# Designed miniproteins, single chains, continued (5): the designs that were tried, part 105

Each design is a single chain, and the fold is of that chain. pLDDT is the mean over its residues in the fold that is shown.

## One batch from the design tools (miniprotein)

Design m19662
Fold by ESMFold2-Fast:
Structure m19662 (fold): chain A 120 residues (1-120)
Amino acid sequence: SNLEELLKLEEEALKEIKELKEKLLKAKTREEQKKIGKELIKEEKETVKRLQEIKDKAEKEGDTETAEYTQWIIDMENSAIKALEEALNNEDYDELIEIVESLVETEEEAVEYLKKRLKE
C-alpha cells in the first residue's frame, strides 16, 4: 500500500537523520559540522523527491489520506531544509544541532502515526 511505502521511507529517513545527528554531536571542528550539515540537506532533498513520488501515486489512486499526510511531511521537510541552509549560511552550528534534534522528534512522531494507521 502507499501507506506502507510511506512508512518504509520515513523509517529509512529517521535512521539516516539519527546517524547524521550522532556524527554532528561527535564533530570536533566547524569544518566537520559544516560537512555534516551539507550531507543532511542533501539527504532531506532526496527524501522530499521520494515523498513527492509517493504523493503523486497516492493522488492517482484516489488515496487522498496518504496523499494529504505525505504533503504535510513534504512541507515539514522543506521547512527543515530552509532552516538548515540558513543555519549553515550563518555558521550557527548550535542552531543546526537544535534543528536536527527537532527533525528527529518530528520523524519519530510520523513513524509512530503511520504504524498506528496501518493497524487500523
Scores: mean pLDDT 88

Design m19663
Fold by ESMFold2-Fast:
Structure m19663 (fold): chain A 69 residues (1-69)
Amino acid sequence: SSEKKRREAVEYSTENLLKVAETAEEVIKKAKENKDKLFEFAERIGEALKEGPEKAREELRRAVKELLE
């Protein structure tokens, strides 16, 4: 029945939203613990933004990876 598929989709979406929330909380926590790195990341992202928004997004992804490691 299609109802089982809908239930599975809702559960999957809920799990994904919870995972995103947990990841966001961890990023915020790590950011607070590494304030000096935040200033460094802000400078790097600012320089990348001068090359365009796509470059700024790439630098932001790298900064988040460094912060979570």
Scores: mean pLDDT 72

Design m19664
Fold by ESMFold2-Fast:
Structure m19664 (fold): chain A 105 residues (1-105)
Amino acid sequence: TRPKAKSIRELILRRIQEEIDKTSLSDKDKKKLLEHAKEIVDRMEQAFQNSKADEVDLMILYEKLLQGMLEAIKAVDQGKISVEEGIKKMDEVLEDILNQLKLLE
């Protein structure tokens, strides 16, 4: 039985929202990070809907995406990188995950 991809998407976005809400960033920066995270998750969801990879592999890739995005948000909150650099790291995480997905097909 495969978990519903939509439910996994919602769980990832909820965890990202919770992490963003814990930050001391401005409301505008929080919104920018969340909107970009949503775009990344939407792109990953589309790729997964068209993938022939096993559900276990897909779940592992979703967890890797979530962890990478959470690390980027934490780095921004800690002042280690800018919001723009955090967005770039999120894009790099997605690119790595999509490359891993191609190797499973």
Scores: mean pLDDT 82

Design m19665
Fold by ESMFold2-Fast:
Structure m19665 (fold): chain A 84 residues (1-84)
Amino acid sequence: MTEEEKAANLVTAGALRMVGLQLDGREDEIVPEAEAMADKLEKTFSPELAAKALRHLADVYRSLGTPQAEKAAELLEKRAEELE
């Protein structure tokens, strides 16, 4: 498994977890989960790959269109900018 494949799998897992939190009414946990995912991506991958993964994950969060997902997307974008 390449670094890109590992990053894609982690982004997919993060997206599924966010959807699960929203469906379970645990939306207050969405922003902390996004922070934990950002930490994991930044520690696991190069800054360039981590920034790319964070931006893709932010797009998924924005696609949900809920208030907590929008806040999480903004956090993920800021963290991607800090890696550039």
Scores: mean pLDDT 86

Design m19666
Fold by ESMFold2-Fast:
Structure m19666 (fold): chain A 109 residues (1-109)
Amino acid sequence: EKKKLEELVKEVQRLSEEILELNAELLASGLSDEEQEELIKEAEKVKEKIEKEKLSAEELLKLAKEYLEKAKKSKGLEGWKYIVKAATYVSYAKELLEKKGLDTRPPLP
């Protein structure tokens, strides 16, 4: 349904903005090389899980929201792990919507 897909596009845009804001706050804290490697591994695990389970865009966005809420309640490396998971889920949802011919970019001003 067109309306449902348009709502999912708006959700991708909103969650992407929230992720950028949270990342800006965490970048100010400074990440060690070891912490960065751990975040990369966390993203890889999420990618493998998404590919194995063949999740829909709706399921991916639901999981992204859940992990963003956990990130807001967490601090330090734990919070960053949740943000990376949420970002990975949003990225895959974006790709699925774009494959259906939807533009996930923010509207022009």
Scores: mean pLDDT 77

Design m19667
Fold by ESMFold2-Fast:
Structure m19667 (fold): chain A 77 residues (1-77)
Amino acid sequence: MEKEKRLKEAADKVQKAADEIERELSGYPEAVELARKARELANQAKENPDKAEDYISQALELIGEARNLAGEKAAAD
């Protein structure tokens, strides 16, 4: 139960981070797309507890990539 609770909380945090990226970085479509994929992975984590850790790890990686990509695009523009 403890691990499952932590994974659910992590999935919720990923969804909040994705919402923030879509709101604040809406001018960077590639970053928004990565945030959407991260949200989908967070949803998959909630539906598949046995795979939740893998899905959350992938989602967190995509959130990081989205933020880095937005920074690179801002520097290029």
Scores: mean pLDDT 78

Design m19668
Fold by ESMFold2-Fast:
Structure m19668 (fold): chain A 78 residues (1-78)
Amino acid sequence: SLTEKARELVEEAKRLVEEAEEMLRRGGDPREVRRLAIKAGMLAGVALLAAIIVGDEKTAEEALEVDERAKRIFEEAS
């Protein structure tokens, strides 16, 4: 279902942003950190749209949180 796909996308986006945050904390390659942050943000955006379509407010809130985290990490790695 679209509801299940939205949930899967937000979980994948969350995993990617957590990987980017961990890489940044370890002093990893800033280009790779930015690449992961961009991917996380894109997936969070798709998950947000899907969540809005199905009226899943909790998944939409989580997608917005992941998108904000991704933007923050991108700026810190720039």
Scores: mean pLDDT 89

Design m19669
Fold by ESMFold2-Fast:
Structure m19669 (fold): chain A 62 residues (1-62)
Amino acid sequence: GLIDKMVEALKAGDYDTAAKYAQELLEGLSDDQARAAMDALLAGLDAGDYEAARAGIEAAVA
């Protein structure tokens, strides 16, 4: 899925690719879900914790 592709890109250091998949994911979400997913992604990047980012994004889109 898009979340998996995004996290894979982040682990590879391909931030442009990660951002592309994030945008594709967000276009189908509400503003609240999109903000929560983006916040989880940014938190994961800041902490270097891609596993936490993945879990947070998955929770945000539920």
Scores: mean pLDDT 78

Design m19670
Fold by ESMFold2-Fast:
Structure m19670 (fold): chain A 68 residues (1-68)
Amino acid sequence: MKEQVEKVKEKAREDLKKAVNDGYSDEEIAKILQKYQEELKKLGVPNDEIRRIIKELASEYEKLREKK
């Protein structure tokens, strides 16, 4: 239950960090987020929770992208 959701979140974070490091486009980042949104939906996670998780991941991506 919890372990499955946590593993999906960890995979998403790893993929996003790697994508930012490798210079992926915003389009590729959106595909990664969409992939994990579908994974969470398959696990029966409520839409409200999925939306919160995706927002969190998107926020983390934005911070990683800010290379000033």
Scores: mean pLDDT 78

Design m19671
Fold by ESMFold2-Fast:
Order: structure tokens, then C-alpha cells, then sequence
Structure m19671 (fold): chain A 78 residues (1-78)
């Protein structure tokens, strides 16, 4: 199955920042990806190939207070 994650962010700082995206499947960390977030608003669409179906949790960690997460949406394609 494929997990599609859509992240909307804004970076209020003058320099690029990052967001670390951690994907958990049934409580186990299965994927980690780092996104570069340029100054201003941005939308990021990520795809993750999961080893099986299960309960999915996505955790986002911005690099600085200037990188703000506006929304997180996820869809599992079977």
C-alpha cells in the first residue's frame, strides 16, 4: 500500500528550513524523510511505500520556530 502525505507549511524566516517526517505503522517507525522548506508558503506531497496495511501515524518535526506547519493530510492507497 502507498501512503500519500500532504503538508502545507510557511517559513517566516529569511533562510530555508526543514521538516522531518516520521511515519509509524502499528507503532513502529518505518520511514523518515527530511523536507527542505523555502521562505514563504509551500505545499509538499510525499509518497511512502508501506510493507503492509495497518494503523498509520505521521509525526512532523520542524527545524525551527520559523517553520510552521499549517496542515497535515494523509491518504492510504490500497
Amino acid sequence: PTLVVTIRAVNTGPEPGSITVDVYLDGELVATRVLTVPPGPSTHVLTFELPREGDVRVELRPSSPDVRILSLESRLLL
Scores: mean pLDDT 87

Design m19672
Fold by ESMFold2-Fast:
Structure m19672 (fold): chain A 87 residues (1-87)
Amino acid sequence: SAREEVEKMLANAKKKYPEKEKEIEELAELRLRLAELYEKNPEVTPEMIELARRILDLELEILKPDMTEEQLKHAEEVRKKILEELE
């Protein structure tokens, strides 16, 4: 189930990044909301794209302190490409 997947992701992320518990919990809620929208709508909607963008931005923010400048730049470029493909 979507909830079980979110809970598993949350547990793993909290173990890896204990200082970012609040951000990880917000990420889990956004992912659950996106999963619920996918179950309700067979087509990609603008709301789904905005949620995907927020999820990608928050994931980057969680990982950012542990990333090199090169890794951060690459991650930002990859996220931009993903969002452009969803438009």
Scores: mean pLDDT 75

Design m19673
Fold by ESMFold2-Fast:
Structure m19673 (fold): chain A 92 residues (1-92)
Amino acid sequence: SEVEKLYLRALTYLIAAESSLFVAERYIENGNIELAQKEADTAGGLIARARELLEELRRLGAPQDDLDRLERRIARAEAEYARVEARIQKAA
C-alpha cells in the first residue's frame, strides 16, 4: 500500500539520519568540526524529509500506533540533532 511504502521510506531516512548523527559525534570527538557539520547537515535534511512523510502518513489515515512510534523517533532524532549542532557551535 501507499501507506506502507511511505512508512518504510520515513524509517529509511531516520536510520540514515541516526547514522549521520553518530558519525558527526565521532568527528567532534576527533576535532574534525568541518566534517561533523557536513554529517549534521545531512542528518538535518533527512529528519526534515521524515517529518514531511509523517504529515503525509497522517493525511492518508495511517494507523495511530505507527504514527506515534514514528513521531517519537523523529522527536528523538531532532533532539539529538540540536545537541550535535550546539556542540559544533561551541567547538567553532
Scores: mean pLDDT 92

Design m19674
Fold by ESMFold2-Fast:
Structure m19674 (fold): chain A 115 residues (1-115)
Amino acid sequence: ATVVTLSGGGTVPLGGTVTLTATVSGAAGSGAGVGVHLVDAEGRGDATGVALVAPGGTATFELTARRQGTHTAVAGAVSVSDSDSATVVTGKVLNAAGGRPEGTDGTGTVTVTVT
């Protein structure tokens, strides 16, 4: 099974950049998709991102914190398809419409505090 672990986050100012790194292990290799969903304490989505896993097994995300308070970032494997009109440039997917992790098994989470 594909396992995604997530690192980064911490405390950021409102409107600041949340930097997250997903590390992928198991069945997924380079070119697998990873989605991140940043969710506030009320369960509302704040930001999303999708990236292809780089050689070395990582995907990096820079998200903007748009609401104050405690957030949870969730990362997991996602299907990145040609139908999403994704363009790969230097190991990153451009124009993928923010992925969400599919399911809960093998997902990584971190807490982000927005002040």
Scores: mean pLDDT 65

Design m19675
Fold by ESMFold2-Fast:
Structure m19675 (fold): chain A 89 residues (1-89)
Amino acid sequence: LLEEAREKARELLKLAEKEGLKILAKAVRRLLELLEKMLAGEPVSKLELEEEVGLLEIARGIEKILGEISPEIQALFDELLELLDKILK
């Protein structure tokens, strides 16, 4: 799950950067830093992960107000959120 979430986050970051979605890209980078810490065995609270998930959802909402989000970005975002939900359970 963590390794899958990292991979989806990396794919999402690459597409967000390619499409110029700077706010979403910044939020995904923050999440990636947290996922890398978790994979390295560093202590990360459930609350910290929940906060980064909330920031991702806010970032997507802002990008949607500012412009169009591609179906590919939307699909990767939804897949990432599903993986994060499973990690949080």
Scores: mean pLDDT 83

Design m19676
Fold by ESMFold2-Fast:
Order: sequence, then C-alpha cells, then structure tokens
Structure m19676 (fold): chain A 71 residues (1-71)
Amino acid sequence: SVEELIKKAKELIEESRKALEQGDYDRARKLVDEAIEVAKKALEMDPTSKEARDLLIEANALRAEIDVRRR
C-alpha cells in the first residue's frame, strides 16, 4: 500500500541521517537511495500524495547533503 511505502521511506530517511551523523557516508548514501526509490514507488501508486512528494523532496535534499560531505 502507499501508506506502507511512506512508512518505509520515513524509516530509511531516519536511518540515513543517523549513518550520516556517524560519518558512515557509504551507508547513508545506500539508505537514502533506497528511500528515494520507495518514495518514487509511493508517488507512482498515488500521484496526488503530498506526503509521498514531500518525502521524495526530503530524500533528494538529504542525498545532496551526503554527496557534499563525501567530497
């Protein structure tokens, strides 16, 4: 369901942030990439979902932050 995908994306974003704070950039990147894919699936299933769209924006912003810190 869209709700289960939204929940999964939120959990992956949270775990990615924890990995980023620990300096584990490889883990943070893997988790945020998974969050982006899950959020995209949720948005494909329900294109009107503001929550799925907001999560996709949040995950993409987190990925950009991870990429800056890796450089």
Scores: mean pLDDT 87

Design m19677
Fold by ESMFold2-Fast:
Structure m19677 (fold): chain A 91 residues (1-91)
Amino acid sequence: MTPEQLQAAQEYRARMEELLAQGLTEGQAFYVFSVMNAVEMLAEESKEKAIEMIKKLLELLEKNESSMDESERKAAALIREYLEEKLKELE
């Protein structure tokens, strides 16, 4: 494991703990983590495909936000924050 991969793993662990502390279910926390991991994996394969995926996910979150329950809205807000930061890194 590279130092960068170790740091990313530690950051994801800290994020999972924050998600659970905010009252998300284990399923919602896992969903957030899975989205983040999928974006990171895609970015390793193709920066351009990762940017496209991020933009599509942000559009879907915006369209579906009004139909979400409280835990889903918290998960969506955290995914949006991550995706916006990641998009800035890739662009």
Scores: mean pLDDT 76

Design m19678
Fold by ESMFold2-Fast:
Structure m19678 (fold): chain A 97 residues (1-97)
Amino acid sequence: MLTVEEVEAWAREQGLSDEQIEALKLLAEVFKKAGYEIKPGEEPGTFIITDKETGEQWEVKFDEANNKVIFKNLKTGKQTEIDLETFKKIAEAWAKG
């Protein structure tokens, strides 16, 4: 599994934006830390991720029709999008460690 630092370095090499890099770092932390709560969202294919220490929440939506994964910060309302194929490659790397 990639470290958070390796995920950041890889994402920068792929030309991802700072917002997309932060979304991937959040996912890497979620896979490594027990301090996050993951719940099903209201719609199929959506999930709510809650940081138990800060109370921040993100909505993750899998938009297969547009080949996107959408991350929305529920406090700030900021959205960022990652290509579904990019997300799958990262998820496979995280699952191997």
Scores: mean pLDDT 71

Design m19679
Fold by ESMFold2-Fast:
Structure m19679 (fold): chain A 56 residues (1-56)
Amino acid sequence: MKLFTATGPAGQGDALLAQVRARAEAEGYRVVKEAITTLDTPDGPVDVAAVLAEEA
């Protein structure tokens, strides 16, 4: 199993998730779990997208 992550400004979570899913699939992995979370920072909120994938 391998974890793929991406971060960006709040409101971009779906786009970030699509990006990490595409990366996992391009590397021959199959998505088994996905998550989006928002973190508050001094510079404003950021979205984190995570995909847990296994070899296809």
Scores: mean pLDDT 83

Design m19680
Fold by ESMFold2-Fast:
Structure m19680 (fold): chain A 56 residues (1-56)
Amino acid sequence: ARQQIEEAAKDFGLKPTAGQIDEAVAFSKGNPFAIKALIAHGFNVDKAQKDIDGYA
C-alpha cells in the first residue's frame, strides 16, 4: 500500500517525488519483494523490474 512505500522511503533516507511514489504503488501492489527491489534501486521502477526478472 501507499503508506508502506512512503515509510520505506523515509526509513532508507530516500526523497521520492509524488510521481515516483505513485509509480511505486502501482508497481508493487503491496508485494514486499517488489518494494525491496524499489528501495535497492532508489525507486527506479525500470531497474527494480529488471532486478525482479533476474530473480525469476
Scores: mean pLDDT 72

Design m19681
Fold by ESMFold2-Fast:
Structure m19681 (fold): chain A 50 residues (1-50)
Amino acid sequence: PGMSMEEARRLAAKGTDIDLSLVRAMAGIEKSAGNLDRARFLEEAVDEAE
């Protein structure tokens, strides 16, 4: 159980430092777990944030 990719995208879209930090942390966790596709999606969500 963890944050959905859709929720992560919403948090990144808000653009707050806290929300972006959470999404980045989730991306790191997914990458460490070998879930590269999920990690990439979360990284992209952060990059899209404005």
Scores: mean pLDDT 72

Design m19682
Fold by ESMFold2-Fast:
Structure m19682 (fold): chain A 61 residues (1-61)
Amino acid sequence: MMSDQEVADQLGLGLQKLAEEAQREIDKAGNSPKAREEAKKKFMKKSNELVDQMQQQQKQD
């Protein structure tokens, strides 16, 4: 029984943490375009998975 606001807050915090982790990976990649691109793909995949998980939790009832 999560409220829409609670789901939105959890999604926002989760995306923020994923963005921080992705930024750290990009910073570590430095001047490597391939490593930076892989970090971006990883972020997009995890973001999509988080959105899907939150949508499923909202449909539990």
Scores: mean pLDDT 75

Design m19683
Fold by ESMFold2-Fast:
Structure m19683 (fold): chain A 77 residues (1-77)
Amino acid sequence: SIALTPEQQAAVAEFQRRLAEVRKRGEELLAQGASEDEVAKRVVEETEAVFDELLARTTDPETRALLEEMRDRALAS
């Protein structure tokens, strides 16, 4: 379906919000003199941790598949 359910919308919104926080922390680390390589590694690690936490709480197969697709896209960017 083209439209997300309210449960899927909530999961997507939480993941996107937490991913934005991870990216903001990366920008702060760069401003503090961290290397681009170090920040990139940390962003990947924190993104994976967010994904693991959300999947651990999600039992619905469709929402799990959606989160897995979002993880793949986030880590490929």
Scores: mean pLDDT 81

Design m19684
Fold by ESMFold2-Fast:
Structure m19684 (fold): chain A 94 residues (1-94)
Amino acid sequence: SMTENEKKILKALETLLKGGSLNEVFTVSGDWAIVGALSGVKSGSLKDIIDYLLNDPGITLTDEQKEQLRALINSSLSVSEKAKKIFDILFSPK
């Protein structure tokens, strides 16, 4: 069900949320386009990742997706669960 590109994006998000560098994002994804897309993220904090996704003009999100992302900021989830929920909101909205 998930494409190879979607799997790379999920691994990249998990790496950032664990405090990984953009070089580590490249190592796990093998994709400079993914590194470029995430280069606007100020830190690996959940808030900074979500703020980037909500405010980047290159990312098209529905109002429902934006509200779901905002709700994650105060969630008590593990790093892997947060990365998966961000991924699901972006690529498989509920």
Scores: mean pLDDT 68

Design m19685
Fold by ESMFold2-Fast:
Parts: sequence; structure tokens; C-alpha cells
Structure m19685 (fold): chain A 109 residues (1-109)
Amino acid sequence: MEGERHLREAEEHLRAAREALERGDLPTALAHLREAVAHLAEALEAGADEERLRRLVRELAELVLRLAEALGSERARAHARRALATPDLEEALQHLVLALGELEARLAA
């Protein structure tokens, strides 16, 4: 139940992030991607459905990569690509946290 709630919250934040990216609202997209990574980490800890979790982590990584390209952050792009390449969900989420930190620094500059 708890893991399912976190997966649903992550799905909603990923949808909102995609819509924000389509509008060119990069700060709003970043905020939703940050919420999505937090919910996916909680879902992983709660033992949520692995296939759905893996699909959502991949969607998150793809959106982080798009935001990194829009902001011109090669460091964030590298982390997003590593998240897409690894079969380890904890490693993928850690790379996405690092990518989001790089993007936050880029927007603050």
C-alpha cells in the first residue's frame, strides 16, 4: 500500500514535469522531477512493484536528460545517461539525485 502510494505520486509528478518542459518552464519541471525522485526512493525502500518502479525510474531519467540538454549541463547529462545504463535501481536513483543537484546549481547561476 505505502509503496503503491509513492508510485502514484511519482507518476503524477513525472506527468507535471513533462508538461512543464513542453511549456519551457524549466524551474517548475525541476521541482516536479525532485519530488518524483523522492517518491521513487521511498517506493524502492517500501518494496514496491519492481517492474513499475523500473519503468518510472527510466521515465524520470529521460526527463532529467531532456532538462539537462535544455540547460546545457553536461554533468547532469552524464549522470542521467548512467542512470539509464545501470540495472541497479539504487544506483540509478543516486545518479538522478546528483543530476538534479547539478541542474539546481545551473538554474541558481
Scores: mean pLDDT 89

Design m19686
Fold by ESMFold2-Fast:
Structure m19686 (fold): chain A 113 residues (1-113)
Amino acid sequence: EEELRQARDELLRKLKEIAEKAKNPDVKTVFEEFIKRLDELMDEVLANPELTPEEVRERFAKIETDFLIKVKVIESFSSPEEQKEIRKLYQEASKAVDDFVRRVVALLEERRA
């Protein structure tokens, strides 16, 4: 539980820092919604010890897919220079989330083993 809480706090902090770098208000809003959905999923993971690592992976994947779709929509209406910045922010966020999901899944598997 404590390791999951620490991982969550670290991820949310990193994502907020990435969101603050966004110059486009629509991009910032989409990042804020993404952060909120991840935070809500982690509340559920912490409250429900019966959630399987597979179910957790699938739920994160759905949130990440929705985020990617929304980012791509904004990108399609952006200048080439703005697209480069949006992609960089997305890549930083995606990496942080992927690292986090792997850690969460590993902790859940260890707890169930």
Scores: mean pLDDT 84

Design m19687
Fold by ESMFold2-Fast:
Structure m19687 (fold): chain A 78 residues (1-78)
Amino acid sequence: SAMEERVERLKEEYREQAKEYAAKAEEARKAGDEETAREYLIRAGLYAVAAGDPSEEFKKLAKEGMELILEEAFERLK
């Protein structure tokens, strides 16, 4: 159905965004910009969660992004 095609396209877009932000995070890290790398990795993780892909690659991105969000939240409580 058209709805199933739409959902498939959205998930594919989210997978692409997750990979793109993960790549941007790696480049920022190589440049020594740890703050920007962290921001990109959080975005990659959020897109990985939204994609709902059960593969190891996307589970890893989702976990790393969520861990960084929790770390940032705990920093604000100190």
Scores: mean pLDDT 85

Design m19688
Fold by ESMFold2-Fast:
Order: C-alpha cells, then sequence, then structure tokens
Structure m19688 (fold): chain A 98 residues (1-98)
C-alpha cells in the first residue's frame, strides 16, 4: 500500500501539472489518505475536474464514479483517451519512486 507521503506526492504532482485549484488538491489528498487503495482514482478525479472545469464539490462524486469504473476493469488507456491525454503522460504523472 502507498504511504501517506507517496499519496500526497502523486496527487500534488497531478494538481501542479494540470493547474488544479489548491482546494481540490487538498480534498483529494484527504480522500486518498482515507482510501489509499484508490489513490490513482483520486488523481484521475482531479484531472477530470480540471479538464471539464467542474467545481470542487464535484470531486467526490467523480471519484466514486471512477472507483466504480476501475472495479469494472476500466483501463488507464481508456481514461487517458477520455481526458485527451497520451497514456505516457498519464503514467508519468502516476509514477511514484519506491
Amino acid sequence: MLTDEQIEEIIRRAGEHFNVPEEAVERAVELAKKYPQFAITFVLALIYLKKKNLPVEELEPIARQLIFDYLQGKTLAEWAKELGLSLRELLDILRVER
């Protein structure tokens, strides 16, 4: 399982890369520390929120939908396509040194 420090690193990296509002980044960090098994899904929720220009209050509903999709076998390549990103760009953002 990812450490709290690793979770915070990947979420803040995504927030910086996409210029996500600080309030949304902080909310995603708190959610990912509570549910570390879904940390990647909270990163994706931040990217969706920014790409669709949605308010911070939509972060948790988006994250819940993405967790559901993840559990149904949705791939990072499919999310990258929906977000208008290359798979490489998405994987680089999600990379944590262990």
Scores: mean pLDDT 78

Design m19689
Fold by ESMFold2-Fast:
Structure m19689 (fold): chain A 69 residues (1-69)
Amino acid sequence: GEDGRLIAEASERHGVDALAREAGVSPGQVAAVIEAMATLGWSQREAARRAGVSRRSVSRIVEAARRLV
């Protein structure tokens, strides 16, 4: 939904590495969350459960995306 669009927009404007630095996570974690939430449309809960990224890391990526857009 909205969070997935936000992450996609932030990564397109600033790049995955910039989003990872802002969120304090690895670029690989950002890529996994982009796939889960932007491409597959999963919620934060589903992304954490299915993509193997912690709920805290998913939340940090979403908040970083909000700051960057």
Scores: mean pLDDT 85

Design m19690
Fold by ESMFold2-Fast:
Structure m19690 (fold): chain A 62 residues (1-62)
Amino acid sequence: IDSLIEKVRDLTVERLSKMGADPEKVRKLLDEGSTPEEIAKALGMSKSTVTKALDEASEEAL
């Protein structure tokens, strides 16, 4: 159960870092339980971009 959540976080960090986000910053925001809106604001990205990255990471983790 926890293993799946950790995999989704790692895949989300990978996806957003490929889009130019700082991987350390993305990981910290995910570890803090930040919402997609808060992550988008902190990274200077759109909420839709962050939400799509999370959805794609969830699909890949399955």
Scores: mean pLDDT 78

Design m19691
Fold by ESMFold2-Fast:
Structure m19691 (fold): chain A 62 residues (1-62)
Amino acid sequence: SPEAIAAAMAAHGLPLTPEGAQWLAERVGDRTEEFLAHFDALVAAGVDPQTALVAALNRFGK
């Protein structure tokens, strides 16, 4: 959901607008759980949140 994506990004200091969260949710679609898990794994490994977001979008976004 857009709310789940926005909450996860905000937790890592990357706040999204409602429009931005909706756009990401549409790009990721039914793969939102996989997207968030990959993003969290990258951040846990020391990747900065912006780079982790781009990498997760490249893997799971349309």
Scores: mean pLDDT 81

Design m19692
Fold by ESMFold2-Fast:
Structure m19692 (fold): chain A 106 residues (1-106)
Amino acid sequence: MKTVELVFEGRVEAGASTIVLATLYDENNNDLGPLEGEVEGPRGARDGETFRQVYTLEISEEDLDTPLYVEAETLRVSPTSVELIGRTLYKVKNGKVELIGSEVVP
């Protein structure tokens, strides 16, 4: 088993907390489920703070050359709303993580 880490961090805007949700996909875009991970620091970062979340993915050595994809959705959470503010797409192959897409939602 090879362990691969995905690290998400940034600054939080006023009046909201930030949460990142990471979902694993295969090469045919089939949803393999949410990734499990640890939140470093407060559960949700507040205005002016830096959020950091670390997700781990375990891959069999036999499957290292098969590409997997991770979509990270960054959500702004307030008492009245949950808003998608960004998406980041990663490719995981040969035990390496490559950033292949980034989108900021207006």
Scores: mean pLDDT 69

Design m19693
Fold by ESMFold2-Fast:
Structure m19693 (fold): chain A 105 residues (1-105)
Amino acid sequence: SARQQAAIALLDRFAAHIHFMLHLALSEGKISQKEYDEIVDVISDGVARVVQLLRDGAPLSEVLAVLDEMGAKVVALLEKNGQFGLAERVRALYDRLKAELRRVL
């Protein structure tokens, strides 16, 4: 549906923004290559799961649960390595995505 395509487009923009922020943090030496790889794997898995849920017409509650799980894992990895400011920015991006998904779905 048009709403599913809009939701997928929002998810793609969100993923691109987080990848940009993580790549910048890696380039500045704020996170290690290992931490970068671990976070990218969490995001890639979560995005794939959300896209599948959207295509299957799953309830918004299931989509939001996957985003909350993905967000908690990313934030925990960043905070473990002292990146509290980056963790707060990631939380804000997840909150914005969830609000936008509630509006379009």
Scores: mean pLDDT 89

Design m19694
Fold by ESMFold2-Fast:
Structure m19694 (fold): chain A 90 residues (1-90)
Amino acid sequence: SGGLAGLLRTTVNLLLDQGKYQEALDLAQQTAKDNPNNPVISSTAYEMAGEALLKQGKNKEAAEYYRKAAEYSTDPKRKEYLLKKAEEAE
């Protein structure tokens, strides 16, 4: 679904393009916190937090967030993609 998860992805990517890495991270973390019972939103929010952390050079923390995002995904291809992102970040 392109709902809140899609909007979060678009908004975070716009902030990352503007070099607003901390604002992107804060938005992603807050979205995960506000939506604890929605695995699609949680997975996307943790992935976006990982991308923002990677832009800040916080590679180990980025990898941890990508693994967290994978835990909330039920799609095997998405899990594999996120776990590869975690390995590449370290």
Scores: mean pLDDT 89

Design m19695
Fold by ESMFold2-Fast:
Structure m19695 (fold): chain A 100 residues (1-100)
Amino acid sequence: SSIDAIRAQMSTVVADFIRMFAKMFGKDIADVDAWIAQHPHPVQMFQYAIQLMGISPGQMAQLISGNKTTVAGKPMTPQQVAMMAQIDRIGRQYTAAQKA
């Protein structure tokens, strides 16, 4: 179904997001990849990303919406900003598909 395809796309993008920020925060990528393999659900991945970044859910929402472009006192790279925008777009598509 279209919903399953969008969910799979969301999981892929969120996994890439987690890896990108794991590198920024000096986390072990092998441990991160092992965790992602055991927890393929996008909601669990987002919770893990929030914990990994040490921010609140509200702060994560501001980053995804583009209302903030700094994390841990550092400006995000253009690639990180693009990733946040991609997560926002896919999240909106998933919400729209659930309402259909």
Scores: mean pLDDT 78

